# Ledger of designs, part 65: designed miniproteins, single chains

Each design is a single chain, and the fold is of that chain. pLDDT is the mean over its residues in the fold that is shown.

## One batch from the design tools (miniprotein)

Design m2253
Fold by ESMFold2-Fast:
Structure m2253 (fold): chain A 105 residues (1-105)
Amino acid sequence: MRKLAAELARELLEKEGASQEVIDLLVEGLETGDVALVAEALRALAREEGIADEELARDAAAYGPRGLEKAHRMEELAKTEEDKAKFYAQLLIQRAYLLLAERVA
């Protein structure tokens, strides 16, 4: 599951032209289950796309809670290894968005 999630994320990010730094952070975060590393990867990716930290935090606050509810429903429906990997990635990404929304200066 974790390795498959990291492999799928790596392939998608490489296709989208993300930097090796972003890819390495997200892959490590997914393989280890480290939500803080996933949050750092999302922040680094947003900066490469020209998205300000404050804008990313606002987007995270708006969508993070809804994403967690959606991830919980995906868990109940996951039957294949690929579906379980997608659920796992979605869960960590949504948890990372909640961390970004809680940003304390």
Scores: mean pLDDT 75

Design m2254
Fold by ESMFold2-Fast:
Structure m2254 (fold): chain A 66 residues (1-66)
Amino acid sequence: ELEKEFDAGALYLAVAVIYVTSKIAGKATEEDIKRLEELRKQAEELGYEDVTAFAKEAIDELKKML
């Protein structure tokens, strides 16, 4: 299922970019948290368990930097 694999990879990359950028900057914004929550919901709805878990971990970490 190449299209589903591509979608999972795209969601993973989007989460990773937001997460890494915020960690390097040493701070997160409420907009970054909202974006990650949207990506988490999309991954969960599509059944991408690994992406969903990563997004949840990223959200938890970034909330500590608000």
Scores: mean pLDDT 79

Design m2255
Fold by ESMFold2-Fast:
Structure m2255 (fold): chain A 60 residues (1-60)
Amino acid sequence: MKGEELALLAGADASSARVLINYMKDQDAPAAVIQQAQDALDAGDHQQAVRIAYRYLQSK
């Protein structure tokens, strides 16, 4: 888990963020959490977008 989070953050790009956000949508994540991840992606903060999505999915 810890190593996987670090690897995801180190390799975080727009594609990785989009994949995780789409997976959140498939898992019926709350709209507020999806919006937080999307806002980070739209701001160009790919690491933050991936972090938000990954931590939500891990906490499920």
Scores: mean pLDDT 77

Design m2256
Fold by ESMFold2-Fast:
Structure m2256 (fold): chain A 112 residues (1-112)
Amino acid sequence: SERAREAREALEDGERAGEPEEALLYARLARALAEGAPLEEQLKLLEEFAKALGLSPELVEILKRLLEEKRYEDVLTIARAALLGADPEELARLTKEVGAEEAARILREKRL
């Protein structure tokens, strides 16, 4: 049950974040990606999450391209870092400097 595991992880991340609305938006995005929802729905959920977390337009455009490329693990890793309190400007800078794949790898190694 990959979908159940991802939903549980999203709930656990939300409990750590302390912001129930932001956690719910992250969980909805994670579920949509796990279930293979249409790209338009994935983009809408990403926009709602990004607005709630105050993500920069530059970072949002990067995450949209990753969704179009079906790089869901990288999207969720960066989104989770933002949910857990990583600075949105620093996330955008890191992703721009090293690329989305390497940024996601660094964030996973930092346990964010």
Scores: mean pLDDT 78

Design m2257
Fold by ESMFold2-Fast:
Structure m2257 (fold): chain A 79 residues (1-79)
Amino acid sequence: PKGVVKARVKTTNQQFAAMAIAVEISFETGLEVEVSTSGDEITITITGPSMEKVKEAIKKMIERLKELGAEVIEEKYFD
């Protein structure tokens, strides 16, 4: 199963912080985390052995992004 969250970042500092949070979640959960950027948008993809674990990790990522002040624009799940 796979989860994808896309967020809009306002500053370079928010972009670096979002990337650091994604790395932190990867180490804390042991799940596969991929990050890509396009302009002011950051896309985080989390892949794991169960949809439950993927959703928990995505939820944590979204909470941290909102605390950072980033705008969450998309949340998707696959399989």
Scores: mean pLDDT 83

Design m2258
Fold by ESMFold2-Fast:
Structure m2258 (fold): chain A 89 residues (1-89)
Amino acid sequence: SLEEQEKKLRDEAIKTLKEKGPEVMKRIDPAEFEERLKAVEDYLLEKAEGKLSPGTIRAIAYRVVIEHPDASLEELIKAAEEKLKPVVS
């Protein structure tokens, strides 16, 4: 079900945040982190066309930014799209 897919996406994001979040957050500038997070979240909200909850979209955005701290915005967006494909394609 969609609810199970969303739960899995959120659970995987929480796991990534717990395991890698503290290390990445010490390394990245907070303002840069917020700009990247917002850009990815805004893109995903438009791409998902309301098919996923805002909370799930935010979870995916957090996961992608944490997994790819050195990536360009274009690379972050590509990584985020790959997370959406199983659910919205």
Scores: mean pLDDT 80

Design m2259
Fold by ESMFold2-Fast:
Structure m2259 (fold): chain A 85 residues (1-85)
Amino acid sequence: SKDERFRELVEIAKRNLEVALTLTDLVSLKVGIKEALRALEEALEIRRDPLVEEAKRILEEALKLTDLDEMKELTARALEILKKV
């Protein structure tokens, strides 16, 4: 069902962010965030969820950063929001 696909996409995003947070380089972290964003964009096409929209917005802001620790802080915040979905 579309509802099952929505849940799968949110779980894919969460797993990508969990892995991304273990990384020590900016380029690999950005790849993980971009993969999570792709899953969240597809999820939002199925259902407009305000927590998913908020997590997506935070991750888009994270990608504008150049500092690894600041990017990880926003990534962790987005992950915590997605855990509430």
Scores: mean pLDDT 90

Design m2260
Fold by ESMFold2-Fast:
Structure m2260 (fold): chain A 80 residues (1-80)
Amino acid sequence: MVLEEEFNAKDEEKGEKLVEEIGKMKGKVKLTVTVTTDSGTGVGEEVMTGEEAAEKVRGAILSVQDLGLDATLKVKAEQL
């Protein structure tokens, strides 16, 4: 199973739904998170559990919101 979504960090509904869906993934998940701001683009890729991947996505959203950054997140979660 592969989940892929692109959304603005301020879109709490999209972010929460994606976090819930990733958290339901069983076994190992390959998570790729791309964060794009006016200052540049950062990409992270890691293999972890679905629960850990969900928390990482939630943490990324909250960090962007807390810093007041206008950012687009592109998240890809691939169940291994």
Scores: mean pLDDT 82

Design m2261
Fold by ESMFold2-Fast:
Parts: C-alpha cells; sequence; structure tokens
Structure m2261 (fold): chain A 64 residues (1-64)
C-alpha cells in the first residue's frame, strides 16, 4: 500500500519528463505493481517492478 503510493507519486512528479510511450509503459507497470501487492506476491517481484519504473524515469532523464 505505502510502496504503491510512493511509486505512483514518483511517476506523477516525473510525468512531464516522460514521452507518451514511456508514460503508457510506466502506467502499465504501476498497474502490475498494484496487482502484485494485492495478491501478496514475493518481495523480490515487487522490488523488481519498482526498479523497472525507476529505470524508465532515469532513461527519460538521460534521453533529455
Amino acid sequence: DNLYQKVKNMVDANRDKLSADQAKEVDDIVKQLQELIEKNSPVSKIVGTVLRTMGIIIEAELAS
């Protein structure tokens, strides 16, 4: 719950830096993160999903 909100806030704070395709991909990953948390999935899968979101944001910054 707390992790989902933090990731969502991070995405929203950086949305203007993302391309339309990157924003779509990040929104899909955040949706997957919510499902993983709701299903009480292994921490490794949850962490991996968070890191993928961070990677896209970093890539967007580097591409600017």
Scores: mean pLDDT 80

Design m2262
Fold by ESMFold2-Fast:
Structure m2262 (fold): chain A 102 residues (1-102)
Amino acid sequence: STEEAARKIAELDPRGTRVLAELFRALAEQGATGFSGRLRIAPDGTIEMELATPEEQAAVAAAGESGIRDVKEENGYLIVDVRVSSPEAARRLAEALEKALE
């Protein structure tokens, strides 16, 4: 579930999880659709993004699937693959991560 994934991420890297939650909140506020790619979150909160192709992002929006996958920590970086199909999905992901940090 989203809640289980959020808890795992928060346990792995609480700092990176806060940054990720802020990113999803911003995506929700901006009305983002079809956002997907690999994110690498540094210990200082800097985000490096490898965004998916426009075709892949359109496919994510069309499929309506959202989530966080392939989570790992490497040398203090939080590395995650993300898919956000809608602003509502981004808001739910932000809320799940925020709750996991409580």
Scores: mean pLDDT 81

Design m2263
Fold by ESMFold2-Fast:
Structure m2263 (fold): chain A 61 residues (1-61)
Amino acid sequence: DEGARRIGELLREAYEAGRLSARQANGAGSAALTGDFALARRILEDAGAGDLFPEVAAASE
């Protein structure tokens, strides 16, 4: 699925850049893929990476 691939790539790049821990990247990805965008946003904001949320939400469409 294109949306799932884009979300995974975005979060992996943030993880490799040191913006997210592995737990945060996996948690935000799982939440977004299951449609729990409130949880995905909270995880990203808690990590200081809330700016990634609009891209994650756009990739889900």
Scores: mean pLDDT 80

Design m2264
Fold by ESMFold2-Fast:
Structure m2264 (fold): chain A 98 residues (1-98)
Amino acid sequence: EKEKILEEYKASFPSEELYKIHLETEKRMQELARRYQEALAAGDRERLLEILEEAEKLFEEYYERILPLLDEKEKEELEKEMEEAKKAIEEEKERLKA
């Protein structure tokens, strides 16, 4: 059930504060994703690049907000996830420049 899945997802975070920050960031990412799909449908390459830049900045803001709430091991895991996300964004930017 949707409510149960959401509660289990919330419980996967080390603290309720981390979940709250993640939820706020996720809503902003969902809005960017919607704008990205609209730009894709319109063939607006310049807007796609702009949205990817906004997404990259949003990820940086998210990481800065949660870093002081994490232990050393969690910070290492987050750093790996951040590198993977940066790589994916750079690959998409390169694809759009082709």
Scores: mean pLDDT 75

Design m2265
Fold by ESMFold2-Fast:
Structure m2265 (fold): chain A 91 residues (1-91)
Amino acid sequence: VKKVADDTKKSLKSLGLTVDDITDKNIKIAQDPKVQDMLKSGKSPQQIADEINKTNPGIVTGRQIRASLLVVNTAKRNGVSVKDLKKALKS
């Protein structure tokens, strides 16, 4: 998982994102099937954040959604757990 974490840190940095944009709350939101379906339907991270904030105002930013979706989808693609990847990113 170390290499996946290092590659993920580089991807976050290239997008102007940091590991601080990734919280347990934001990861749980990004793992929600409804959120994944919005991404598959072509919604941007900002549009997804706006939809979530309609029911929970101010709970998440588009930046946090972008970072958390990157982590969740990278973990899935590489066959590693989101929990292990998140832990490695913060190590």
Scores: mean pLDDT 78

Design m2266
Fold by ESMFold2-Fast:
Structure m2266 (fold): chain A 83 residues (1-83)
Amino acid sequence: REEELRARRRLLAESLRYLADILKSKGETEAAEYLYKAADAVEEGNLEKAIEYLDKAEEAASEEYKGTIRLLRERVRKLKEEE
């Protein structure tokens, strides 16, 4: 169970960093910074803090990326419910 949760956290963190790299390349530095912080929080198992950073990332992001950030936030919420 813990190995499955660690694997899911790692994959989710990788997805968040990948999106952060894309946003950084597009000049959306603030949103990217919050996505990197969310990824770190996910890897640490601090899913509540990750959701907080994702809320800030969505606020900072352009309309084009808000939907993707929202989807990733829901994935973090579902992972938190696995406790």
Scores: mean pLDDT 84

Design m2267
Fold by ESMFold2-Fast:
Structure m2267 (fold): chain A 81 residues (1-81)
Amino acid sequence: SKKIEEYIKKAEEAIKKGNSEEALNYLTKAVMEAMKSSDIEGLEKVKKLFDENEALLKKHPIEYGVLMLVIGVAELVLSKL
């Protein structure tokens, strides 16, 4: 959906600026929107950004852990569809 693309773009901008908190916020919003819209491609894009930017995102360990769990739940839910 357009909302997922917007959140991913905002997350990429935050990553380029080294803003881990803003990046985690937008990646979390993107995963939640992907679950609501059953957007498997959107979820895969979020997972790629999450995996490729681990060191930056782990600067906020609680928010990083929450995003990891939300991605896991999204994968489980979307795999049944």
Scores: mean pLDDT 85

Design m2268
Fold by ESMFold2-Fast:
Structure m2268 (fold): chain A 85 residues (1-85)
Amino acid sequence: MEEVKKAAEEAGRALRRALEPRVGRDEAERGAKSFKEEALRTTEKDPELAAKEAREVAEYYRQQGLEEVAKAFEKLAEAAKKLAE
């Protein structure tokens, strides 16, 4: 869980930075926090599902040209997958 928590914090920070220019700082912070909390909750219940969802989010942001967000979510997916094994 500690590796997943660290990866989720990284993913949240990357998402906040990417969304801030689009939706403003407060909205980006709320969105990133909600995403982090949901990711941790899903990982505690079903790490395999959490890994799958994180990969889907990474692919979505990669297609949007947000490489740093995609990389952070790929790290989260790997941490969740490792926990499932």
Scores: mean pLDDT 80

Design m2269
Fold by ESMFold2-Fast:
Structure m2269 (fold): chain A 69 residues (1-69)
Amino acid sequence: ASHGERLAAQLLAREYGVPLEVALALARAASDGRLTVEEIAARLREANPALSDEQARAAAEGIVRIVAS
């Protein structure tokens, strides 16, 4: 995984309670441009149902920015 992908996965695991395996898969999908922000947010809520729609969207937007760097 790239540095950006690892950083995004760590953010998801630490701050959003997403299992690291799922976080890495989503960070890679974001890096590859395979998922939209809305699709990533939906996957995040599937991985952690305790997340609000607002929290999941913020997380999705954050990781897309990180992997684009």
Scores: mean pLDDT 84

Design m2270
Fold by ESMFold2-Fast:
Structure m2270 (fold): chain A 55 residues (1-55)
Amino acid sequence: MEASQRLVEAARLAPTDPQRAIELARAIKDEYADNKSLVQAAESLIAHAERLVAE
């Protein structure tokens, strides 16, 4: 599934560029708002990446 591949790519980017990872995860969440598992995964990634930025 393309959305899962995009989410994995965003997750791999998080340690190097957490702000870009957040942007990509938000885009996936917006495009696949009706898919609860993708929304949940994107929200988890956003929370993780925000933790990296918030310090």
Scores: mean pLDDT 78

Design m2271
Fold by ESMFold2-Fast:
Structure m2271 (fold): chain A 64 residues (1-64)
Amino acid sequence: AAATVERVLARIKELVEKGASYKEFLQAASEAMEALVADPDVTPEQRDRVLEAIRKAFEEVKKK
């Protein structure tokens, strides 16, 4: 659970900081959501935190 969330958040942050392409970000976000769904031990708070991070990162990547 915690490991899945940390891995996903680190991946999203890395892509944003690297200036990854919009397409690469969408692929990573899709994979992140799949990983969260596959781990039923992920809490609603952890899921919301990841979704908020994805949303903010998506806006940042899309704007650039």
Scores: mean pLDDT 74

Design m2272
Fold by ESMFold2-Fast:
Structure m2272 (fold): chain A 68 residues (1-68)
Amino acid sequence: PSEEQKEEAQRLAVRAVLLASEGRLEEAKRLMDEAAPYLTPEQLRSAADALAAMGKDEVAAHVRELAE
């Protein structure tokens, strides 16, 4: 992936965490699905940990699965 794609993926991941914090869980999952191919497994695990810390266990589990 290009550096532009990696940067956009990081922006999508940040937006997904913010959407999840607002209760917009399905949108958060969709953005993480879009970002996942361009993120490292470590970045995905970091995002999942942040989501779990906010009590968004369903989205956190989804993101952990993407890190596989």
Scores: mean pLDDT 82

Design m2273
Fold by ESMFold2-Fast:
Structure m2273 (fold): chain A 108 residues (1-108)
Amino acid sequence: MRRTATLRTTLNAVTAEGRVTGAAGPVEVTAEYDPEETAARLGLPPERAEELSLSAALSEALDRAMRAQGFDAAGALVTGRRSETEWDAEVWAYRDGVLYRGRGVVTV
């Protein structure tokens, strides 16, 4: 069964000393994912299939959104379940050799 997830995030370019030198966002992307098809295709347990399918779908959606804003690439990785309806994510984007990073909230 196809499901919908929404990622909300803000990204910052930060120096080694912790200084913010750039910002992007807030950014909101929505993606469709199918953990049941992923589980069947890859032989994964439901929890792993959900993590993998969410990360893949949200990475593609974030990459598209950030490229439309002049970024070279972007991605998202779901890192843990926060609640029944929310997950934590780490996000990244690159522009002109500069790495932007952030944390996101995924709602399902």
Scores: mean pLDDT 81

Design m2274
Fold by ESMFold2-Fast:
Structure m2274 (fold): chain A 85 residues (1-85)
Amino acid sequence: GHLEKAKEYIAKAKEALRKGNAEEAYEYVLEAVKHLMEAFPEKLLQAIAAALRTIGEYIEGELKGNPEAGVEKGIKYVEELIKEL
C-alpha cells in the first residue's frame, strides 16, 4: 500500500543521493511524504512538517552549494517519522 510506496521512494532517494543526484533524491523524498499522507491521514500535520523541513533543508543546501546534505537531513526526518507510524 502507500506505506510500502513511501519506503520504496526513500530507498530510491538514498540511491539517488549516493549517485550525487540531489534534485532527484529531493523529488523522491517529497513523493515518500505524499504516500505517507495517503497512508496515515491522522498524521497529516506530521507529514506536512516533514515535507516543509525537507524543502527548507534542500533550499538551504542549494544556497550553500551542498544540496546533498540538505536532502540527507530530509531523508533522516522522514525515516524517523516512518518508524513512529
Scores: mean pLDDT 84

Design m2275
Fold by ESMFold2-Fast:
Structure m2275 (fold): chain A 109 residues (1-109)
Amino acid sequence: SSLLEEALKLIAEIGELVQQLAKETDLLKQIGLTLRIIGLQIDLEGLIDKMKDPKDLEKVIKALEALIKEIQALLAKETDPFKRALLEGILKRQQEILEKAKEKLEKLK
């Protein structure tokens, strides 16, 4: 499915940007990375809304769970209060996207 390929690509891009954010020391670049991540999260949510294949949603859910664990691991190591707040916001939005994907999967069963 092209929708599955696009969703997995967005999840991978979010993961890459989150890893960059974790290493970034410049405040303006941290804000820029966070805005890019939010944009990708909005796109990902819209893509999940269009998905109708339960098998594709199961694969997306697994990828989302892996990304959430990665963000949680980064947050556990973060000592900067500002960067911690940015990562907490990203994590919360990612958890909301996962819940949406799970609810959609249950409706398709």
Scores: mean pLDDT 91

Design m2276
Fold by ESMFold2-Fast:
Structure m2276 (fold): chain A 74 residues (1-74)
Amino acid sequence: MKEEFSKLAEEIATSSKSKSSSIASAMMLRASETDDPELLEHTAKELKKAASKHEDEDLSEELLKLSDFILKRV
């Protein structure tokens, strides 16, 4: 699980804006269905890391908002 999320975050960093946004949404959905607070925190950290690596500022801002949203639910 954690390894899958780390790989998805790396894919976000190297993908087009459209594909990256789709992957981020899928990660958020999976995280929101999880009762594991450690996995939620891990997912939020990976999204923040992906945001810092992506050149698109709009997507970076969206990823940071998704990360903060997940952390509020923990």
Scores: mean pLDDT 73

Design m2277
Fold by ESMFold2-Fast:
Structure m2277 (fold): chain A 64 residues (1-64)
Amino acid sequence: PAPPLSPEQRRRAVRMVAALLAAGLPEEEAIRRAARMLGVSPAQVRRAVEENRDEVAALVAAQR
């Protein structure tokens, strides 16, 4: 399995996915795009989003 993201990469992934969701992208597309931009796997980004769902939701709300 892919190694876990560092705390810095996890924070960056959560922030990037939240920004893309606020821009109207579907969650799966936001995850794939964030993974490409960060140079990590979509599975790593999905795990970070799932583990930090409340933070993602709060960031999306703050941007809308």
Scores: mean pLDDT 83

Design m2278
Fold by ESMFold2-Fast:
Structure m2278 (fold): chain A 89 residues (1-89)
Amino acid sequence: SEEAKRAAMAALLRRAIELMLAEARSPAARRVAELLREALEAQEAGDQARLDALAAELEALVPQATDLEAAVAAAVAAVLPEAEKLAAE
C-alpha cells in the first residue's frame, strides 16, 4: 500500500540520518544530521514554519560541515540496497 511504502521510506530516511550522525566528526556535520532529523519530524507534523527555519539553518551550516560528504556517502552506502528495493516496488 501507499501508506506502508511511505512509512518504510520514512523509516529508511530516519536510519540514514542516524548513520550520518554516527559518522559525522565535525560539530557542523553533526548539527546537519540533527537538523535533518528535526526536519523529518516537522514534515510529519506539518509544521511549515519550523521547516522554513530548519532549511535556513541548514543552508548556512552545510558549507561549514567539511566531513559532511563522507558522512552522507557512508549513510547512503548502508541504506541504498533497501532504498532501491522500495523504489522498485
Scores: mean pLDDT 82

Design m2279
Fold by ESMFold2-Fast:
Structure m2279 (fold): chain A 78 residues (1-78)
Amino acid sequence: SKKKKEKIKLLKEAIEIFQKIEAAKVKGVPIPQEVIDKLNSNEEIKELVEVFKDIKEGKLLGKNYEKILEIKKLIEEE
């Protein structure tokens, strides 16, 4: 469906932003302003990046539980 494709597109974009943030941390360089601008321009992307940080840190329960289930459903239905 169109809604599912749009959510998967946002998911992929959030993954890319998260990877760029993590790469900057590993290199010890500032996060590129373009990445910060993309993160701040879209609340859904911002929420997804927060969920990915929680997954990376092993915080898979609690506050982000519903978002994790939503992401899992999108991936499993593709």
Scores: mean pLDDT 74

Design m2280
Fold by ESMFold2-Fast:
Structure m2280 (fold): chain A 97 residues (1-97)
Amino acid sequence: SAIEKVKAGDGEGAVRLLEQTLQDLQRALDAARKAGASDEALSLLEQAIEHVKKALELAKKGDFEGALKELELAEKYAAKAGQLLSEEVKDAMTAAV
């Protein structure tokens, strides 16, 4: 995980994984918008993306402690968004029966 790379002080590995995480979250946000996700779920994904961007900037500067703090916030927001999106998907599947 990106958090483990940051904790290990692997700057190159941390930056690469953070760039991948940012791309994955941006794709998730685009997919959620196309699927008609709630404003709350979209806002939580946008907050996760903002914290990953801050973590990436801090990791590039060698501030791995700051990067870790931002990643913990990003993971919290992404987890909340994922739970809302999962419930919306479950509700849609139940309605389709």
Scores: mean pLDDT 76

Design m2281
Fold by ESMFold2-Fast:
Structure m2281 (fold): chain A 60 residues (1-60)
Amino acid sequence: APTPEQLELEIEAALHYIKAAVLRIAASREKDPVKRQKLLEEADRHITRADELDAQAAAL
C-alpha cells in the first residue's frame, strides 16, 4: 500500500496536472498569440513540477 508521504506527493502532482490541463484548454480558446504562449508556458511549468513530484513519490 502507498505510504502517506507517497500519497501526498501523488495528490500534489495530480493537482499540478489538472492545472496544466485547465491552462491548455484556456490557451486553445485564447485568440491573442502572446497571451496563448504565456498560458502554454505556465502549463509547461505545472507539468515539470508534477513530473518532479511523481519522481519523488516513485523513489519512496
Scores: mean pLDDT 90

Design m2282
Fold by ESMFold2-Fast:
Structure m2282 (fold): chain A 81 residues (1-81)
Amino acid sequence: MSVVEFLEEAIIGLKKMLADESTPEEKILLVLETIARVLAVHDPALAEEIRRIIDEAKRTGDYKGAIERTIELLKRKVEEL
């Protein structure tokens, strides 16, 4: 799988989670952490930004906002590739 394909699939998955208010917080965290882990080898700075979003969500409980911010970061990355 190319990085572009991974990012596009991640964006689609995150949008589905954002639309589904019943998605558990644990599932959201797992998905965001997986995205950060995969990106760490391609774009360490982007991975760190996602990890900061995760840390903020854990502190504030704003998981919806975390999904929205992550989608915007991934969209910008796709446009740069």
Scores: mean pLDDT 84

Design m2283
Fold by ESMFold2-Fast:
Structure m2283 (fold): chain A 88 residues (1-88)
Amino acid sequence: SETQKEAEKLYLESAEAAVAGHRATRDDDKLNAEISKQLGLSAQGYQDPSKLDEVKEHAERTKKLADDGIALARKRQEAAEQAARAAA
């Protein structure tokens, strides 16, 4: 069904976001554990149409955690580069 295809798409997009998040935040064990937990909950539900709303919620949380983690890692990198330039 179209609903099932939507759930699968949301899950796959959240899985791609989680991989990017793990790569950017590999040293943040707590954040990586939470990303994995939300992705796992989405994976458990996407084959059950009655759980579509739960799958959407967990997929969105996975994406947000990954995006926030990537943004934080980038901000830390930019701050480190600015500090290095100021010291030169």
Scores: mean pLDDT 75

Design m2284
Fold by ESMFold2-Fast:
Structure m2284 (fold): chain A 102 residues (1-102)
Amino acid sequence: GEAEIKELLKKAKKLAKESIDYAKKGDSKKAIEKNDKAIKLIDEAIKLLKPVNPEAALEAEIQVGMARIQLGVGKVIGDEAEGAKKAAELLLEAVKTLEEGL
């Protein structure tokens, strides 16, 4: 239900913000860990929203896909902290998309 999605998004938003804070400190390992946890919660929110609002769910899936690409880019260029920061910013956009889709 809507309340379950709101709780998932609240937790994901907190984790994404924590990921940005760790990335700014150069703690790429913790930043990636928080990012991965946020992605898991957003994926669950997408599953719950998809039958009610498939457009918002698809937009959020694209934003999460872009976040995963930024994590990969960070590994390739040797700046995992910057990759995690950009990914977390995209996850915050996905949270906003899903909140507005409720």
Scores: mean pLDDT 92

Design m2285
Fold by ESMFold2-Fast:
Structure m2285 (fold): chain A 92 residues (1-92)
Amino acid sequence: MSKEELEGIAEASLVLMRAAVLKLALETNKDKIPEEVYEEALKLVEEAARLAIEAEENLKAGRMSIEEAREALERARRLLEEAEALLEEALK
């Protein structure tokens, strides 16, 4: 496995860990968050996790280029950033 492929897999794992932590934070604070905000943030977190899983699996299978994986993981990170912003705003 190339260094670039290993780095992509590591980035996917970090995105998945971040998604899991954020999902736990959403569930822990559910009573303090408007239902609409909770549902939107959860949807963003689940979509980000899906993109990271797909990128990792396709990189391991040789079905995705490093650049395609990078783009998918950048999209996943932006979705997590949006979900984090929604949670932070709701808890003000």
Scores: mean pLDDT 86

Design m2286
Fold by ESMFold2-Fast:
Structure m2286 (fold): chain A 113 residues (1-113)
Amino acid sequence: DLERIAELLARLLRALLNRDVEAARAATEELQKLLSPEEQEEVRRTLEEAIAKLKAGEDPLEVAREAAYRLQAVLTLEATRNNDSERSAQMLDVVNEAARREIVPAVEKLRQK
């Protein structure tokens, strides 16, 4: 269910924006149930790197934006390794949808203040 993947990616990005490590882990665990083992590993690596950056005091918006770009790159590359152009397009779409739901409003809020 691509809509559920987009929803869970949006929840992950929102959790990172709010420095909510527990919510980020919970969203990632639910995502893993819907992804291939290789996609699960890439999402897990992205989460652990994002959590490390938050603990180091990096800006949550920058961390969430970097996580979104990394997820787009690694999930589309994984589909490409498997010669699955449909899955590559689907992963691009769900990551972009999650970023539109969470990152774009956060950036717009900064521009208004």
Scores: mean pLDDT 82

